# Designed miniproteins, single chains, continued (2): the designs that were tried, part 1

No score or structure here was measured in a lab: all are predicted.

Each design is a single chain, and the fold is of that chain. pLDDT is the mean over its residues in the fold that is shown.

## One batch from the design tools (miniprotein)

Design m4001
Fold by ESMFold2-Fast:
Structure m4001 (fold): chain A 65 residues (1-65)
Amino acid sequence: EAWNNLGNAYLSLRKYDEAAKAYERALELDPSFLSAGLGLNRVIEALEALGRVAEAERLKQKYFS
């Protein structure tokens, strides 16, 4: 939960790389942690909306493909 909360904080600050790493850490500790998976998906959507599609695609391939 601590890593998930950190990810949420970074996401609110638009620190997408830090948010992604924090959510990844939460998933390493509990791969079934739905909140961390949803948080990472929100990072991907934000990156796509900002035109940072290459970064979004790398995250999709690593965690959702």
Scores: mean pLDDT 78

Design m4002
Fold by ESMFold2-Fast:
Structure m4002 (fold): chain A 58 residues (1-58)
Amino acid sequence: MLLKAVKDYEAKTPEELTLKKGEILELIEIVDGEYVLVKSVATGEEGLVPKSVLELID
């Protein structure tokens, strides 16, 4: 399942991933109601991001 960042996001903790608008991510796990674990398709880097900064594209 592929997701796209709808805006830039700066990581606030070491567990979070910094994103640029338009970045493509793979959904790994839904952690809770606010956060998801994703993997960057371009870099292979994994981290937590707020689901509010992502949209489903696949």
Scores: mean pLDDT 82

Design m4003
Fold by ESMFold2-Fast:
Structure m4003 (fold): chain A 97 residues (1-97)
Amino acid sequence: SEKDAAIEAIKKVYEKALEFIRKNPDATPEERARAVARIGMDIIDEAKKEGKLTDEQAEKLRSFVAEMARAVAGAQSHEEMIEALKKLADEKIKELK
């Protein structure tokens, strides 16, 4: 379903964002924000092209990705960044259940 596809997209964005952060510990806040935005947009665009997401769901998820990118740009520590990403992903999944 579109709801299941949206939840799967959120999980993929979260997992790939964490992987980037783990592999790039010296990345700047700006580099992390750009990477999270790119990862999220790529995942959303792929799901949209496959017909798994509506235009409305894709826009909602793009807003979520923007929130994640802002969180990693604003975080003052690696731990704060990981915690913020987890919280945002968990809250978004809960909204869609």
Scores: mean pLDDT 85

Design m4004
Fold by ESMFold2-Fast:
Structure m4004 (fold): chain A 55 residues (1-55)
Amino acid sequence: EFRELLGKAVDAAVKLMKEGKYDEAREIVRLVQEALENPSPELFEKIKAFIEKVE
């Protein structure tokens, strides 16, 4: 579900910002913005992989 994935991505970005990892937080936000404009399986997999690295 995209909505649930979006929520997890936002949580991951917040965690990264709290850890001072601003470049990584920017990257996940960029991927989310791209997925909102042009949703694709490849973008969803990239977002999932990024969340796994944070968690």
Scores: mean pLDDT 77

Design m4005
Fold by ESMFold2-Fast:
Structure m4005 (fold): chain A 98 residues (1-98)
Amino acid sequence: SEEMKRLGKELTERMEEEYAKLDPEEKEELEEVVRKAEELIKQGKYKEAIELLLEAAREALREGKEPLARLLALIALMLAKRLGDEEAVKRAEELLRE
């Protein structure tokens, strides 16, 4: 649907904006977390992948790494929406409001 295409574009644009703000060390941290999430997804462990991304986002927020936290939460939001996991969508959206 057009709404699904628009949502995907909006989320991708937001992720690109946050990624551009990351320093090299934060980019390495992002790559490590995403790699672990991708391994869980390959195993069909989608809920565990979402939990990993949300926990990493919370930790980044606690460390004052706001762009990294927002990017991780946006990735979790995109995955949760694709799976129809309404509770995970809510958790990611709440984290993005902080």
Scores: mean pLDDT 83

Design m4006
Fold by ESMFold2-Fast:
Structure m4006 (fold): chain A 66 residues (1-66)
Amino acid sequence: SGEAVDIVGTYLALHTDLSNEELREVAERVVRAVEEGRFEEAKRILQETGLSEEQAEAIIRLAVEA
């Protein structure tokens, strides 16, 4: 959903130095992976942006609850 993408994108904007285009692409990829039950792939994508494992797990929980 657009709400999940916005939540993930906002979190990334607060914790990374990614551009607006990169934030949108990462948020869309993460939400898609979560919707498909690919939680390990979602976590890997988030950690590749520089997030810790704890931060990646927190954002995945937010995406699931959105």
Scores: mean pLDDT 83

Design m4007
Fold by ESMFold2-Fast:
Structure m4007 (fold): chain A 91 residues (1-91)
Amino acid sequence: DELERRAKELIGPLGKPEDLPYAYGVIGDPEAVEPLIEALKSPNPEVRLNAALGLGIIGDPRAIKPLEDAAKNDPNEEVREAAKLAIEKIE
């Protein structure tokens, strides 16, 4: 996967797998939007946090409704806050 390769290069050898969603956002590839929306449903709160941040960086309006759901319903306060900030950045 070319997008995954670029994301891994961006975070470098010291990057954690949880950092990949954020790296996808920094790359800004629109193909990352659907994988990042899926990552918002991850059982790992760090993955969900980084997915919300990545979606905010890309700025694609497809992410607004999934981020609104996360901002209202995510059990983790930091994920809810990141989703709210991402929505503001997209709008």
Scores: mean pLDDT 77

Design m4008
Fold by ESMFold2-Fast:
Structure m4008 (fold): chain A 54 residues (1-54)
Amino acid sequence: MSPWDRVVELINEARERDPELADEIRRLVAQGMAEGKTPEEILEEVERLLEKHR
């Protein structure tokens, strides 16, 4: 699975369980893209965010 496919999957799963968390993930992705981060770096940040909410 590519990093982007994994990010999309995580957003979709969060959206079904916690819409606020999904919105946070979307903001993190948008910020990372604006800052020129790679998909791999963005995925790592998304995974870190999810760990804080577990």
Scores: mean pLDDT 80

Design m4009
Fold by ESMFold2-Fast:
Structure m4009 (fold): chain A 59 residues (1-59)
Amino acid sequence: AAVVRDYSKADIGELLKTGALKLADLLGDEATKKEIEKHADDIKKLSDIVNELSDKLLA
């Protein structure tokens, strides 16, 4: 159970980053790509917070 939740937290952050990068590629927005890379750690932290809130809602 715990292992599955830990994987889900990591996966959400990666999916968010990948989706945003693909969207930026389609729009040709190089500045947004750089912003996403710069804020990769912040994206991970936000993903962790969202997953904590989700865990509390599901409890």
Scores: mean pLDDT 64

Design m4010
Fold by ESMFold2-Fast:
Order: sequence, then structure tokens, then C-alpha cells
Structure m4010 (fold): chain A 116 residues (1-116)
Amino acid sequence: ADRARLAALEAELAALEAQGLLRVELEGNTVTVTLSDDPELLQGAELAAAGLSTIEGIEVEIEGNTVTITLSEDPALLRRAVPLIERLLEAAENLGERGVLLAALRGVLRQLLAQE
């Protein structure tokens, strides 16, 4: 279930990176998303950041075209974050918004799998 979801998310993120729309880096509990200078993608990233900032255990900072997502080390908060991020992603149509949300969800799932 979670591993299959992770594979699907990684495939969708890889497709966005291949189009030059964004780049995602994961280091520990920090996810960094660098978007292209497209104003529509940046607007979508701000919407994603606003949604993610309402979720307990997720902190988001935006600087220019870079979104930094810091994940809680508490696996209970991360498990509760999964369905909330998935709900945000279901409503997302903007590729920048989807890219940031997919990167956050991948980061959460990778942290949960590492703690098994």
C-alpha cells in the first residue's frame, strides 16, 4: 500500500522534473522544492504551502521560487498528515501546487517507511 503509493508519487514527480517545472531534494526530514520562474507555478506553490501549513507536524517556508518543507520527527503526526495532504492533492489542479504537495507526501511516506 504505502510503498506502491510512494512509487506512483515518485513517478509523477519525476515526470514534472523531466518537464523542467521543478526539482525536489530530500535531506533527513527536510524537503526542498525549487520551481521554475513561471508565475503560475509559483502561485500554485504558495497555495500548497498555505494548505500544508495548516497540518500539524509540517512547517513550510517560501523564499523566491524555493519551498522548504520541514517534517516532524513524530511518526504519529506524520501518519495523520498523509490523508490531509492527499485531500489537498485531490483538489489541486495547478502543476506547481501538485508538485509541492506530491513532494511533501513523498517525504512523509519515506520518513514513515524509514521508521518501520
Scores: mean pLDDT 84

Design m4011
Fold by ESMFold2-Fast:
Structure m4011 (fold): chain A 62 residues (1-62)
Amino acid sequence: VEIDLIVRALEDVEKKSPEDLELKKGDVVRILEQVDDYHVLAKSLKTGEEGLVPKDKLEELK
């Protein structure tokens, strides 16, 4: 993805379904795609795992 949008988790994100990405507060992720109004598909830069993350639990990094 040419956009390379990188954001940080504002809080721990629990895996609620098999498609979800589990994150800890402060984990940095790359946004790959917006899936719906509430979720993005993201890749953890720490683990390399991909999954769905709630948008309201992420902040943008400059």
Scores: mean pLDDT 76

Design m4012
Fold by ESMFold2-Fast:
Formats: C-alpha cells, sequence, structure tokens
Structure m4012 (fold): chain A 63 residues (1-63)
C-alpha cells in the first residue's frame, strides 16, 4: 500500500504541473496531496490511498 500511495502522490504532482495555468485544478491537487500526507502521518495509509485515488479521478475528468 505505501508503494501504491507513492505512485498516487506522484500522479497528483503531475496533475499539479500539467494544470499550472488552471488555479482551481492546482489548488485541488495541492489540497489532495496535503490531505493524503496528513492521513499517512496518522497511520491511515489505506485512507490516504483511497483519498488520493478519488482526487485523481475527479481531477482527470477536468484535464
Amino acid sequence: MEEELEKLLDELYKIDEEGKDNFDIVTRAVLAIAEAAFLRHNGDVEGAVEYAKKAIEELKKEL
């Protein structure tokens, strides 16, 4: 799961880079990274993975 989380965080970083001219997409990607990092810090790696997956799915619909 931690390896999966690292891949999902990398995907969110790429969405942030690709969406850099779209303030809404950038803001949402950054907030998703922060929330996933917070969940990981609290030992909720499964919740972090689920949150990151959902955020990526929603952001990709707008890219």
Scores: mean pLDDT 77

Design m4013
Fold by ESMFold2-Fast:
Structure m4013 (fold): chain A 93 residues (1-93)
Amino acid sequence: SKKEKIKELLKRLIDELRAMLPHLTPEGQRLAEEAIQLLEKALNSTDEDEIRVLIAEVFAKLQELIAHSPPELAARLGAALDEFVAELRKIEE
């Protein structure tokens, strides 16, 4: 199902963010943890509109994290976000 595919993507992004936590600055860790909390809230939601709003908030947090990250970490985070967006578009097609 479409909803289950979206939730699998959310779980994957949580795992990727958690793997990056040890490499982030303390400020970056706080932003990443905030993004993880929003993703976990989306996983527990049954409302597709709420899930979409939460995903948009995650994108905003990740863009802020990228802007405050060293170039190498910003590139890794940007790649993870781009892959997430590409997979999400495939599910919506």
Scores: mean pLDDT 83

Design m4014
Fold by ESMFold2-Fast:
Structure m4014 (fold): chain A 76 residues (1-76)
Amino acid sequence: SEEIERLEKILDKLTELEKEGRYEEAIELALKEGLLTEEEVKKVYEAAKEDPRMLEFAVGVAKLSVAVKITVLRKE
């Protein structure tokens, strides 16, 4: 499945960026791929001003979203 392969590559890239501490780039990738909305990204950056761990949390949410999409597509 072309769509599953695409999502797996996105998950791999998010994981790579997360391991390197490149959370802002991971969030931008998640925004580009529709895994986070512009409003969600704005709220994450506002929350990150008080707790920078919120950036890491947002990347985790984006990765979970991709994993769920892959799982759903594998059932079809």
Scores: mean pLDDT 86

Design m4015
Fold by ESMFold2-Fast:
Structure m4015 (fold): chain A 60 residues (1-60)
Amino acid sequence: MAVLEFSGLSVTQQVALALKVIGDFPHAKVELKGDTVTITGDLSEEEVERIRELARELSK
C-alpha cells in the first residue's frame, strides 16, 4: 500500500489533483486536509510516479 502526501497546494490545486486521481485511479483513496492532499491505495510504482507528475504540474 502506498501513501502519498502533497502539501503547499491551494484549494483549487487540491481539488484539481483529487479529481484527476479519482478519474485515473478510482481504486485510490483521496483525502483533503488543509493545504495537504493525501492519496492512499494499492498503487504500483508507475501509478505513484504518475500521481507525483500530476502534483508537480498543478504546482507549476
Scores: mean pLDDT 80

Design m4016
Fold by ESMFold2-Fast:
Structure m4016 (fold): chain A 59 residues (1-59)
Amino acid sequence: SLIISAARTMFSAGVRDPEGLERALISLGVPEEKARELAERLQKAKSKEEVEKIVKELV
């Protein structure tokens, strides 16, 4: 999934601000409501594996 790959890349690059994550997810086609919830959860993620699980649950 492009969304999973992008989220993992953002995690590796140190992008952890919810606003930045939300904007990136919306640009990838995630609906605004889901992008906000996803960004908040991704901010709290501690590993790439956790990032993948969060994305799979909401997308």
Scores: mean pLDDT 79

Design m4017
Fold by ESMFold2-Fast:
Structure m4017 (fold): chain A 57 residues (1-57)
Amino acid sequence: MDAEEIKELIERAKEAIKNKDAETLREIADELEKWAKEEGDESFLEMAKGLRKLAEE
């Protein structure tokens, strides 16, 4: 993944938070979990957990 893909995902997540779109937040969290597994980067797992928690609000 390049920085632009990550930036676009973050902006999409921010919009979903603003709109209280729990389904989109869960979809983004699922994508981040897959990225964490593929890239071996735990930071994506932490972001995914945060988005899942926000989806419950």
Scores: mean pLDDT 76

Design m4018
Fold by ESMFold2-Fast:
Structure m4018 (fold): chain A 105 residues (1-105)
Amino acid sequence: MKERREKIVEYARELAPDDPVAIALGVHAAVLLEKENPDATLEQLIEAARLGIELYRAVRNKDKEKVEEIVKRFRDELGISDEAVQALLDAARTAVELEEKRRKK
């Protein structure tokens, strides 16, 4: 999986070149899909990374409707478990909280 991981990281960097936290959440989403579905295609892993980046941004923008849309896509389109989606959502919320704290002090 090393070559697939490298391509996912490169794609995440291209989608969010100036946002290392968004890149990290994207890669994390792809890794979660790979762990639950070892037979997932590279295209599915790239889509998971894209949705992970969008999830982080939606959480940061406090866009609840967009968060719900992305969570539904993770479940319905990629087959990620509710537990894994919740873990990813919690990670995104934690990342936003840490960034907000850094900006205020």
Scores: mean pLDDT 82

Design m4019
Fold by ESMFold2-Fast:
Structure m4019 (fold): chain A 79 residues (1-79)
Amino acid sequence: LEEEVERLLAQADRLLALADTVLAQKRYDILPTVIEELRKLRDQLEAIKQSATPEQQRRLDEMIARLDDKIAELEAALA
């Protein structure tokens, strides 16, 4: 479980960095796919939170909030 939490958090950091790069380069054709991947990862973080310790839940909640903010930013860019 600890390894799963760390793996998902690391994956989220990498995907957020990719989202920033794609947005900065105005690659709007790729943004819908990136948004979908961010949503899938958010759901995975929410699911693992059910088995997480209070400290892990705090870190997961912080990352979920960052993912939600980035999804909103990317969706606004496509509007």
Scores: mean pLDDT 85

Design m4020
Fold by ESMFold2-Fast:
Structure m4020 (fold): chain A 106 residues (1-106)
Amino acid sequence: ADVAAEDARLAASTARLLAVAARAAPDEGAALRAALDELGGMEGARAAIVKALNVADDAQRAAILAKLQALAEALAAVEADPDDPEAATAYARAFLAVVDAVKAAL
């Protein structure tokens, strides 16, 4: 897929998920928003993930990849039911886990 179109879809999905998470899990939604702001939004988060994967040791890389897999599964669950607060909370927690693993590798 075109990278710009993919990034636009991710940004739109993230904005909607942050709105749902803020209602269902305000602490997780606020933490995710703060983490994304710190990284420079979705583009900054993507750049940080790529950098971390390039500089990480084998254990850190395995941890990041496992958390990225969990994030992809959580995103698929939210896309299946965008109004499910449990799925939105799980997505926010999975994204925060990726951010923590990335920061540990940097």
Scores: mean pLDDT 73

Design m4021
Fold by ESMFold2-Fast:
Structure m4021 (fold): chain A 59 residues (1-59)
Amino acid sequence: SERERLLEEEIELSVKEVELAVKIVVNRKTDPEKAKEYEKKLEEVSKEVERLAEEIKRL
């Protein structure tokens, strides 16, 4: 179903959010510049998750 497809995409993006969050924490002290890059990527992925959540809500 369309709902199942969107939910699978949301799960995949949520895993990506966790991966980026871990990378931010790990790099925050040793490589603050790299941590900032991961923060920007996390913000982009979080926006994609919100967009998918809105699509699912409209189904």
Scores: mean pLDDT 85

Design m4022
Fold by ESMFold2-Fast:
Structure m4022 (fold): chain A 82 residues (1-82)
Amino acid sequence: ALSVANLQQIAGVGDAAAQRIIDAVANRQSQAVMPFPTPAIRAIAGVLRAQSMGATIDRDHVAAVMSQYYSPATVARFLSIF
């Protein structure tokens, strides 16, 4: 199963980064925490951190923020992790 805790360690979200997160988790890879290059990625990382602490993910908020910066396909792939 995909783990939000694992995503925290490799969190960086663009089209290629989202696919790498999915592939790395599927292959049970663990990686160091990546720097966040944009405010959108930082906001998403905050949501992932909250979820790893047992909070419910606000999918609508994450989708709205991501849609300003990423393709619908990237948004759909990212949301499919949850």
Scores: mean pLDDT 52

Design m4023
Fold by ESMFold2-Fast:
Structure m4023 (fold): chain A 61 residues (1-61)
Amino acid sequence: DGLTPLQFGGLVARARAARGLTLRELAERAGVSQAYVRRVIAGAVTPSAETRAAILAALGL
């Protein structure tokens, strides 16, 4: 609630870098493809609430 796709993508990119996770590792932990993670970071897609929760959990958030 309140994050745009671009803001969420920026958060994912920063948290991934801070955790030292590759795009592959983040995708694997979140149960999505690397291509999907790349689109999320670009703000090109709006993930479902369930997928957002999975990505945040994979980042330790």
Scores: mean pLDDT 84

Design m4024
Fold by ESMFold2-Fast:
Order: sequence, then structure tokens, then C-alpha cells
Structure m4024 (fold): chain A 65 residues (1-65)
Amino acid sequence: MEKLAEEVKEKARKLALEQGLDEEEAEEIAEKAAEIVLRSKDPVTGEVAAMLYVVGEITDRKLGV
């Protein structure tokens, strides 16, 4: 789970930056995504939940909600 959390954190940060968020926002999203993975008992479910969170959070921040 730790390695998966690290990989998801890196993917989340990269995606947020590619979508035009700054490095501080990207790091906040990446940290929370990693926490979702670490709290999950199943690695597949954890990764899916984390990535859904990342996409939703990026979308919400870009829409100003």
C-alpha cells in the first residue's frame, strides 16, 4: 500500500499541474489522494477512489466551488 500511495500521489500531483493548478494545490490534492489509498483495505478500490477524488477536486477548484 505505501508504494501504491506514493505512485498515486505522483500521478495526482502531475494531473493537477497539467490541469493548471499551482504546485501548492497539486501537493494538497496529492497528499489527500495518498491518504485515501492508505486507508483502503483493497489496493484496486483504493486507487480508484483516490483518482475519483483527484478528478473531482481538480474540477471543483477550476469551477470555483
Scores: mean pLDDT 80

Design m4025
Fold by ESMFold2-Fast:
Structure m4025 (fold): chain A 118 residues (1-118)
Amino acid sequence: SVTITESGGGTVAAGGSVTLTAKVSGVDFSKYHVSWWRQAPGKDPVFVAYLSADGSFRAYDPAVQGRFTISQDLAAQTSYLHMSDLRPEDTATYYAVLGTEDDPLLFRGEGVQLTVVA
């Protein structure tokens, strides 16, 4: 079975930095696109960041552009979301999603909570 395990969350002060990780097992990670999504309590999930399977293309939500960077380690089968200049509105559960061109939201992780305090 495919598993995605996110880590690196917790409580951080506004203006701080944190790196969230998503470790993937059960599939060849290099064949999948990775997107990060976040969900605040009582709200729908919102797109955050994307990295193509070959690592050549990145996309970001305008709200995080210039503050967040997505990267990967293919040997470790891990996706990273490096987050800087954190704001209280970045408080959410963050999760990684693996997909293909035919199914962009194929496998979803359980998520990791991030709380940003003013």
Scores: mean pLDDT 89

Design m4026
Fold by ESMFold2-Fast:
Structure m4026 (fold): chain A 114 residues (1-114)
Amino acid sequence: EEAYALAATLGLGGVPGPPGGRGAALAVQAGAGVGAVGGAVAGAAGDPEALRAGAEATLNAAAGAIAAGAAEEAAKAAALAAEAAASGAPGREGGERVAEAANLAAKAGEAGAA
């Protein structure tokens, strides 16, 4: 239910579904996309604030994937990768890690939608 509430707060709740169901998984995919874009921007600009925002979006997407009942191991891996990216130095490598974590969270959300 927190994943559904989070998706609604982020304006991603376009698909009503059961708690932890397809709607939540789709919201996770959208959140992971935001994290990937934020990470790429942070990498290009070397902006630690943008990197942190991208990492937070990725962590939220990973938490949503876990709540959606997606591949739990993949969702946990995405959350850990996002935490590592948030603590990393801004720049291309930091942005790349956030984007990678976001892509993993998106794949976990897609698995939950199946």
Scores: mean pLDDT 55

Design m4027
Fold by ESMFold2-Fast:
Structure m4027 (fold): chain A 89 residues (1-89)
Amino acid sequence: GTLAAAEAALAAAEAAVAAGDVAAFRAALEAVEANLDAMTDEQLERLALILTEALRHPDPEIRAAARAFLERLKRHPDPRVRRLGEGLS
């Protein structure tokens, strides 16, 4: 992935959570996952904030998508990404 693609994916995830759009959120998380290895520490912090908001969302499908994504983060080869998944679980 690229830095620009990671920024776009994070922005899409934020917008989807704010809109309560489950399909858009799932699509944005797939884009985030494709770019995880290219993400900076600042982008991973932004991802943590997005996932924290999604886990508190009133829509159970948004919460379920966030939880499923955290389980995938725990299995990622980057230890920074794994720590993010473990810390928010």
Scores: mean pLDDT 87

Design m4028
Fold by ESMFold2-Fast:
Structure m4028 (fold): chain A 93 residues (1-93)
Amino acid sequence: MENLKKAEEYSKLGDKYFEEGNYEQAGDWYFKAGQYYLESGDREKAAEAYLKSARAYFHAGNLTKAYQALDNAVKARPELLEEVIAFLEEARK
């Protein structure tokens, strides 16, 4: 589907910006990828993209957007709650 292709493109853009140290932009692109994966029905990839978005926003110091992305990841895949807790514990170290 078109949405799946856009999600893949935006996820790759997120990877590129993250590698370049442009964490805010990386977070924005991963977040858009998550939205398009969700629209395509791929909740697993949507949650993964939202987790990558949250990690990028934490690196950018944008806690509001980071927590919003984590909330969206858990809403896409409620079973990820334990993984999100582990991520937050890791981020505190």
Scores: mean pLDDT 83

Design m4029
Fold by ESMFold2-Fast:
Structure m4029 (fold): chain A 94 residues (1-94)
Amino acid sequence: SGDLPPWLEEFARGVRLYNEGKYDEAVEEFKRAIELEPEPTPLLYLWLGRAYEKAGKFDEAIKYYKKAMDIAEPVNPTLARIAKKELEEVEKKK
């Protein structure tokens, strides 16, 4: 499809690295995905938050979960709810 997101390859690589436990590398790929998209989707911020949380970088995880929730709230209530739940869980670890 001619409308595939320019960040899709980096995002897919980030998810794969995350599933392999390579969390710092996953953070780098999700950051690249965000850089490739002038209007980053809340999905990219949610996954960046997840990668930071698994890397033990809880302040960064909180920052990006909040950003994902705020962006998702008016347009994707399901993703906003997921981001909110993950925010609540990471705040318990701090």
Scores: mean pLDDT 86

Design m4030
Fold by ESMFold2-Fast:
Structure m4030 (fold): chain A 62 residues (1-62)
Amino acid sequence: MSREEQEKLFEEVAEELERELTLEHILTGKVYSKEEFKKKLKERLLKLGVPQEVIDELLSKL
């Protein structure tokens, strides 16, 4: 996977996760912190084969 593909995947997964957490908030009333969001995003990206170093760099820009 190229760096450009990793960055695109990061953006796509982040948008999907934000949508999912917003829906869960509407249904359950649970509020997610920015730190919890970053943790969930990192876990999903690691499962998809994105290197931890790339994830940490991209998360620092959020």
Scores: mean pLDDT 80

Design m4031
Fold by ESMFold2-Fast:
Structure m4031 (fold): chain A 92 residues (1-92)
Amino acid sequence: SRREALLALVDALSRWAAAHWDSLSPEQQEALGRVLLLAGEVARAVLDDAPEAEIDGLVRRLIDALRALAAEFPELRETLDGFAAALEAALA
């Protein structure tokens, strides 16, 4: 389901971040930390059965944040753009 896909993607992003955290610069850690907080808000909204419009708004904000981070840190771009594309597919 869309709900399961979104939760799986947020979990995958969190696991990727945890696995690579010690390899990231302090600037990357701070910026990714903010993205992870937004990912947590997406997961909470999905688990709380928030209105579809609210979930869609949070997911689009997460996609925008991931793309902004990918633009700022080219070395993370492939992975972050991959998560953004998967989230867009889950919204369709």
Scores: mean pLDDT 89

Design m4032
Fold by ESMFold2-Fast:
Structure m4032 (fold): chain A 85 residues (1-85)
Amino acid sequence: LLKTIKSISYRKVSENKVEITIEGDGKAAEELAKRIVETAESRGLKASYRKVSEDKVEVTIEGDGEKAEELAKLIVSLVKDAISL
């Protein structure tokens, strides 16, 4: 499933909000986004995702900005490693 993901990145949009952008197969990107939302919520953060195009999904993580950014960095790193295999 991760082999159909082309790229993943994150950006800090405010002190307590981070956006993760996933590009690739829309179905795979959406499934990854759902897992990210579940992971963020399990850590006490608020999260949601939206499909912005056929091949792009955005995940918004909101709450403690430091915690949100650290989680986004971890997820992006893990997904990039998985894509590289």
Scores: mean pLDDT 81

Design m4033
Fold by ESMFold2-Fast:
Structure m4033 (fold): chain A 68 residues (1-68)
Amino acid sequence: SSERLEAIEKVKEEYKDKETTEELVEKYAQMLVDLGFSEETARRQAEKLKEEGRGALMQADLYAYESS
């Protein structure tokens, strides 16, 4: 829905200049485990996104997943 897209965009905007925290990495990895990835693979992927500076995207993905 348009409301969901607007909420996701607000999350991206809010977090674009914020440092990616270990808490975010852990929550993102748990989301990936819930989606069927192994704990090792999920953690590796979350850490990769942090290293790539994609914290805002990670937060937006989490918001979209949790709000479903």
Scores: mean pLDDT 78

Design m4034
Fold by ESMFold2-Fast:
Structure m4034 (fold): chain A 69 residues (1-69)
Amino acid sequence: MSIEQIALQLVQMIEELRAEGKSDEEIARELVAFLKKQGLTPEQVEEVVRLIEKYIKLSPVIRSAMLSV
């Protein structure tokens, strides 16, 4: 899966989890679990976060948790 495809999948996951009424902490946990399964480097995680933020704004909680993977 490309970095762009991962970012778009994460955007969809965030919107779906928000629609389900999940907290930022619960959303962060699901996103971190997904990112760990992808085997990305820290630099690739930073690029994924940058691509997501072109479409939606991330809360500081979610953003910090993703960058800490």
Scores: mean pLDDT 83

Design m4035
Fold by ESMFold2-Fast:
Structure m4035 (fold): chain A 76 residues (1-76)
Amino acid sequence: HMEEVQREADGFAIGAKAAVEVLKGVDLPSTEQARIIGGAAALGADLARQGKTPDEIYEEAKKFAEERVKEAKERL
């Protein structure tokens, strides 16, 4: 149980980090940036639960963040 919790926490951190890196220099409202970071973090935790590696989690979270940035720019 504790090992699973730590793995999910690590996935959460990787997802958040990937989104923060994608958002560097992106001009979006802070609320939209927070939503993208939160979504990527949650995705990271889910992927970790599925047994994905840190590299896989980072790549998927990065793609997620890039897609959300594109959608946010098209909406605004």
Scores: mean pLDDT 84

Design m4036
Fold by ESMFold2-Fast:
Structure m4036 (fold): chain A 61 residues (1-61)
Amino acid sequence: DGVVRVGEGNLRAGDYDAAIAAYRHALAQDPDNRRAWEGLGRALEAVGRLEEAERYYRLAE
């Protein structure tokens, strides 16, 4: 929960690398964290890694 919020804060601030790191950390603690999958997809989309973003959006279901 806290790590996902840190990721969301970094995503809003435009710190996409920090957001990606935070969401990956959240997924290392809980691989079923759908919010972290969605956040990672958004951060990857923001840096132009569209194919990876699409995969994580699919996993967030």
Scores: mean pLDDT 79

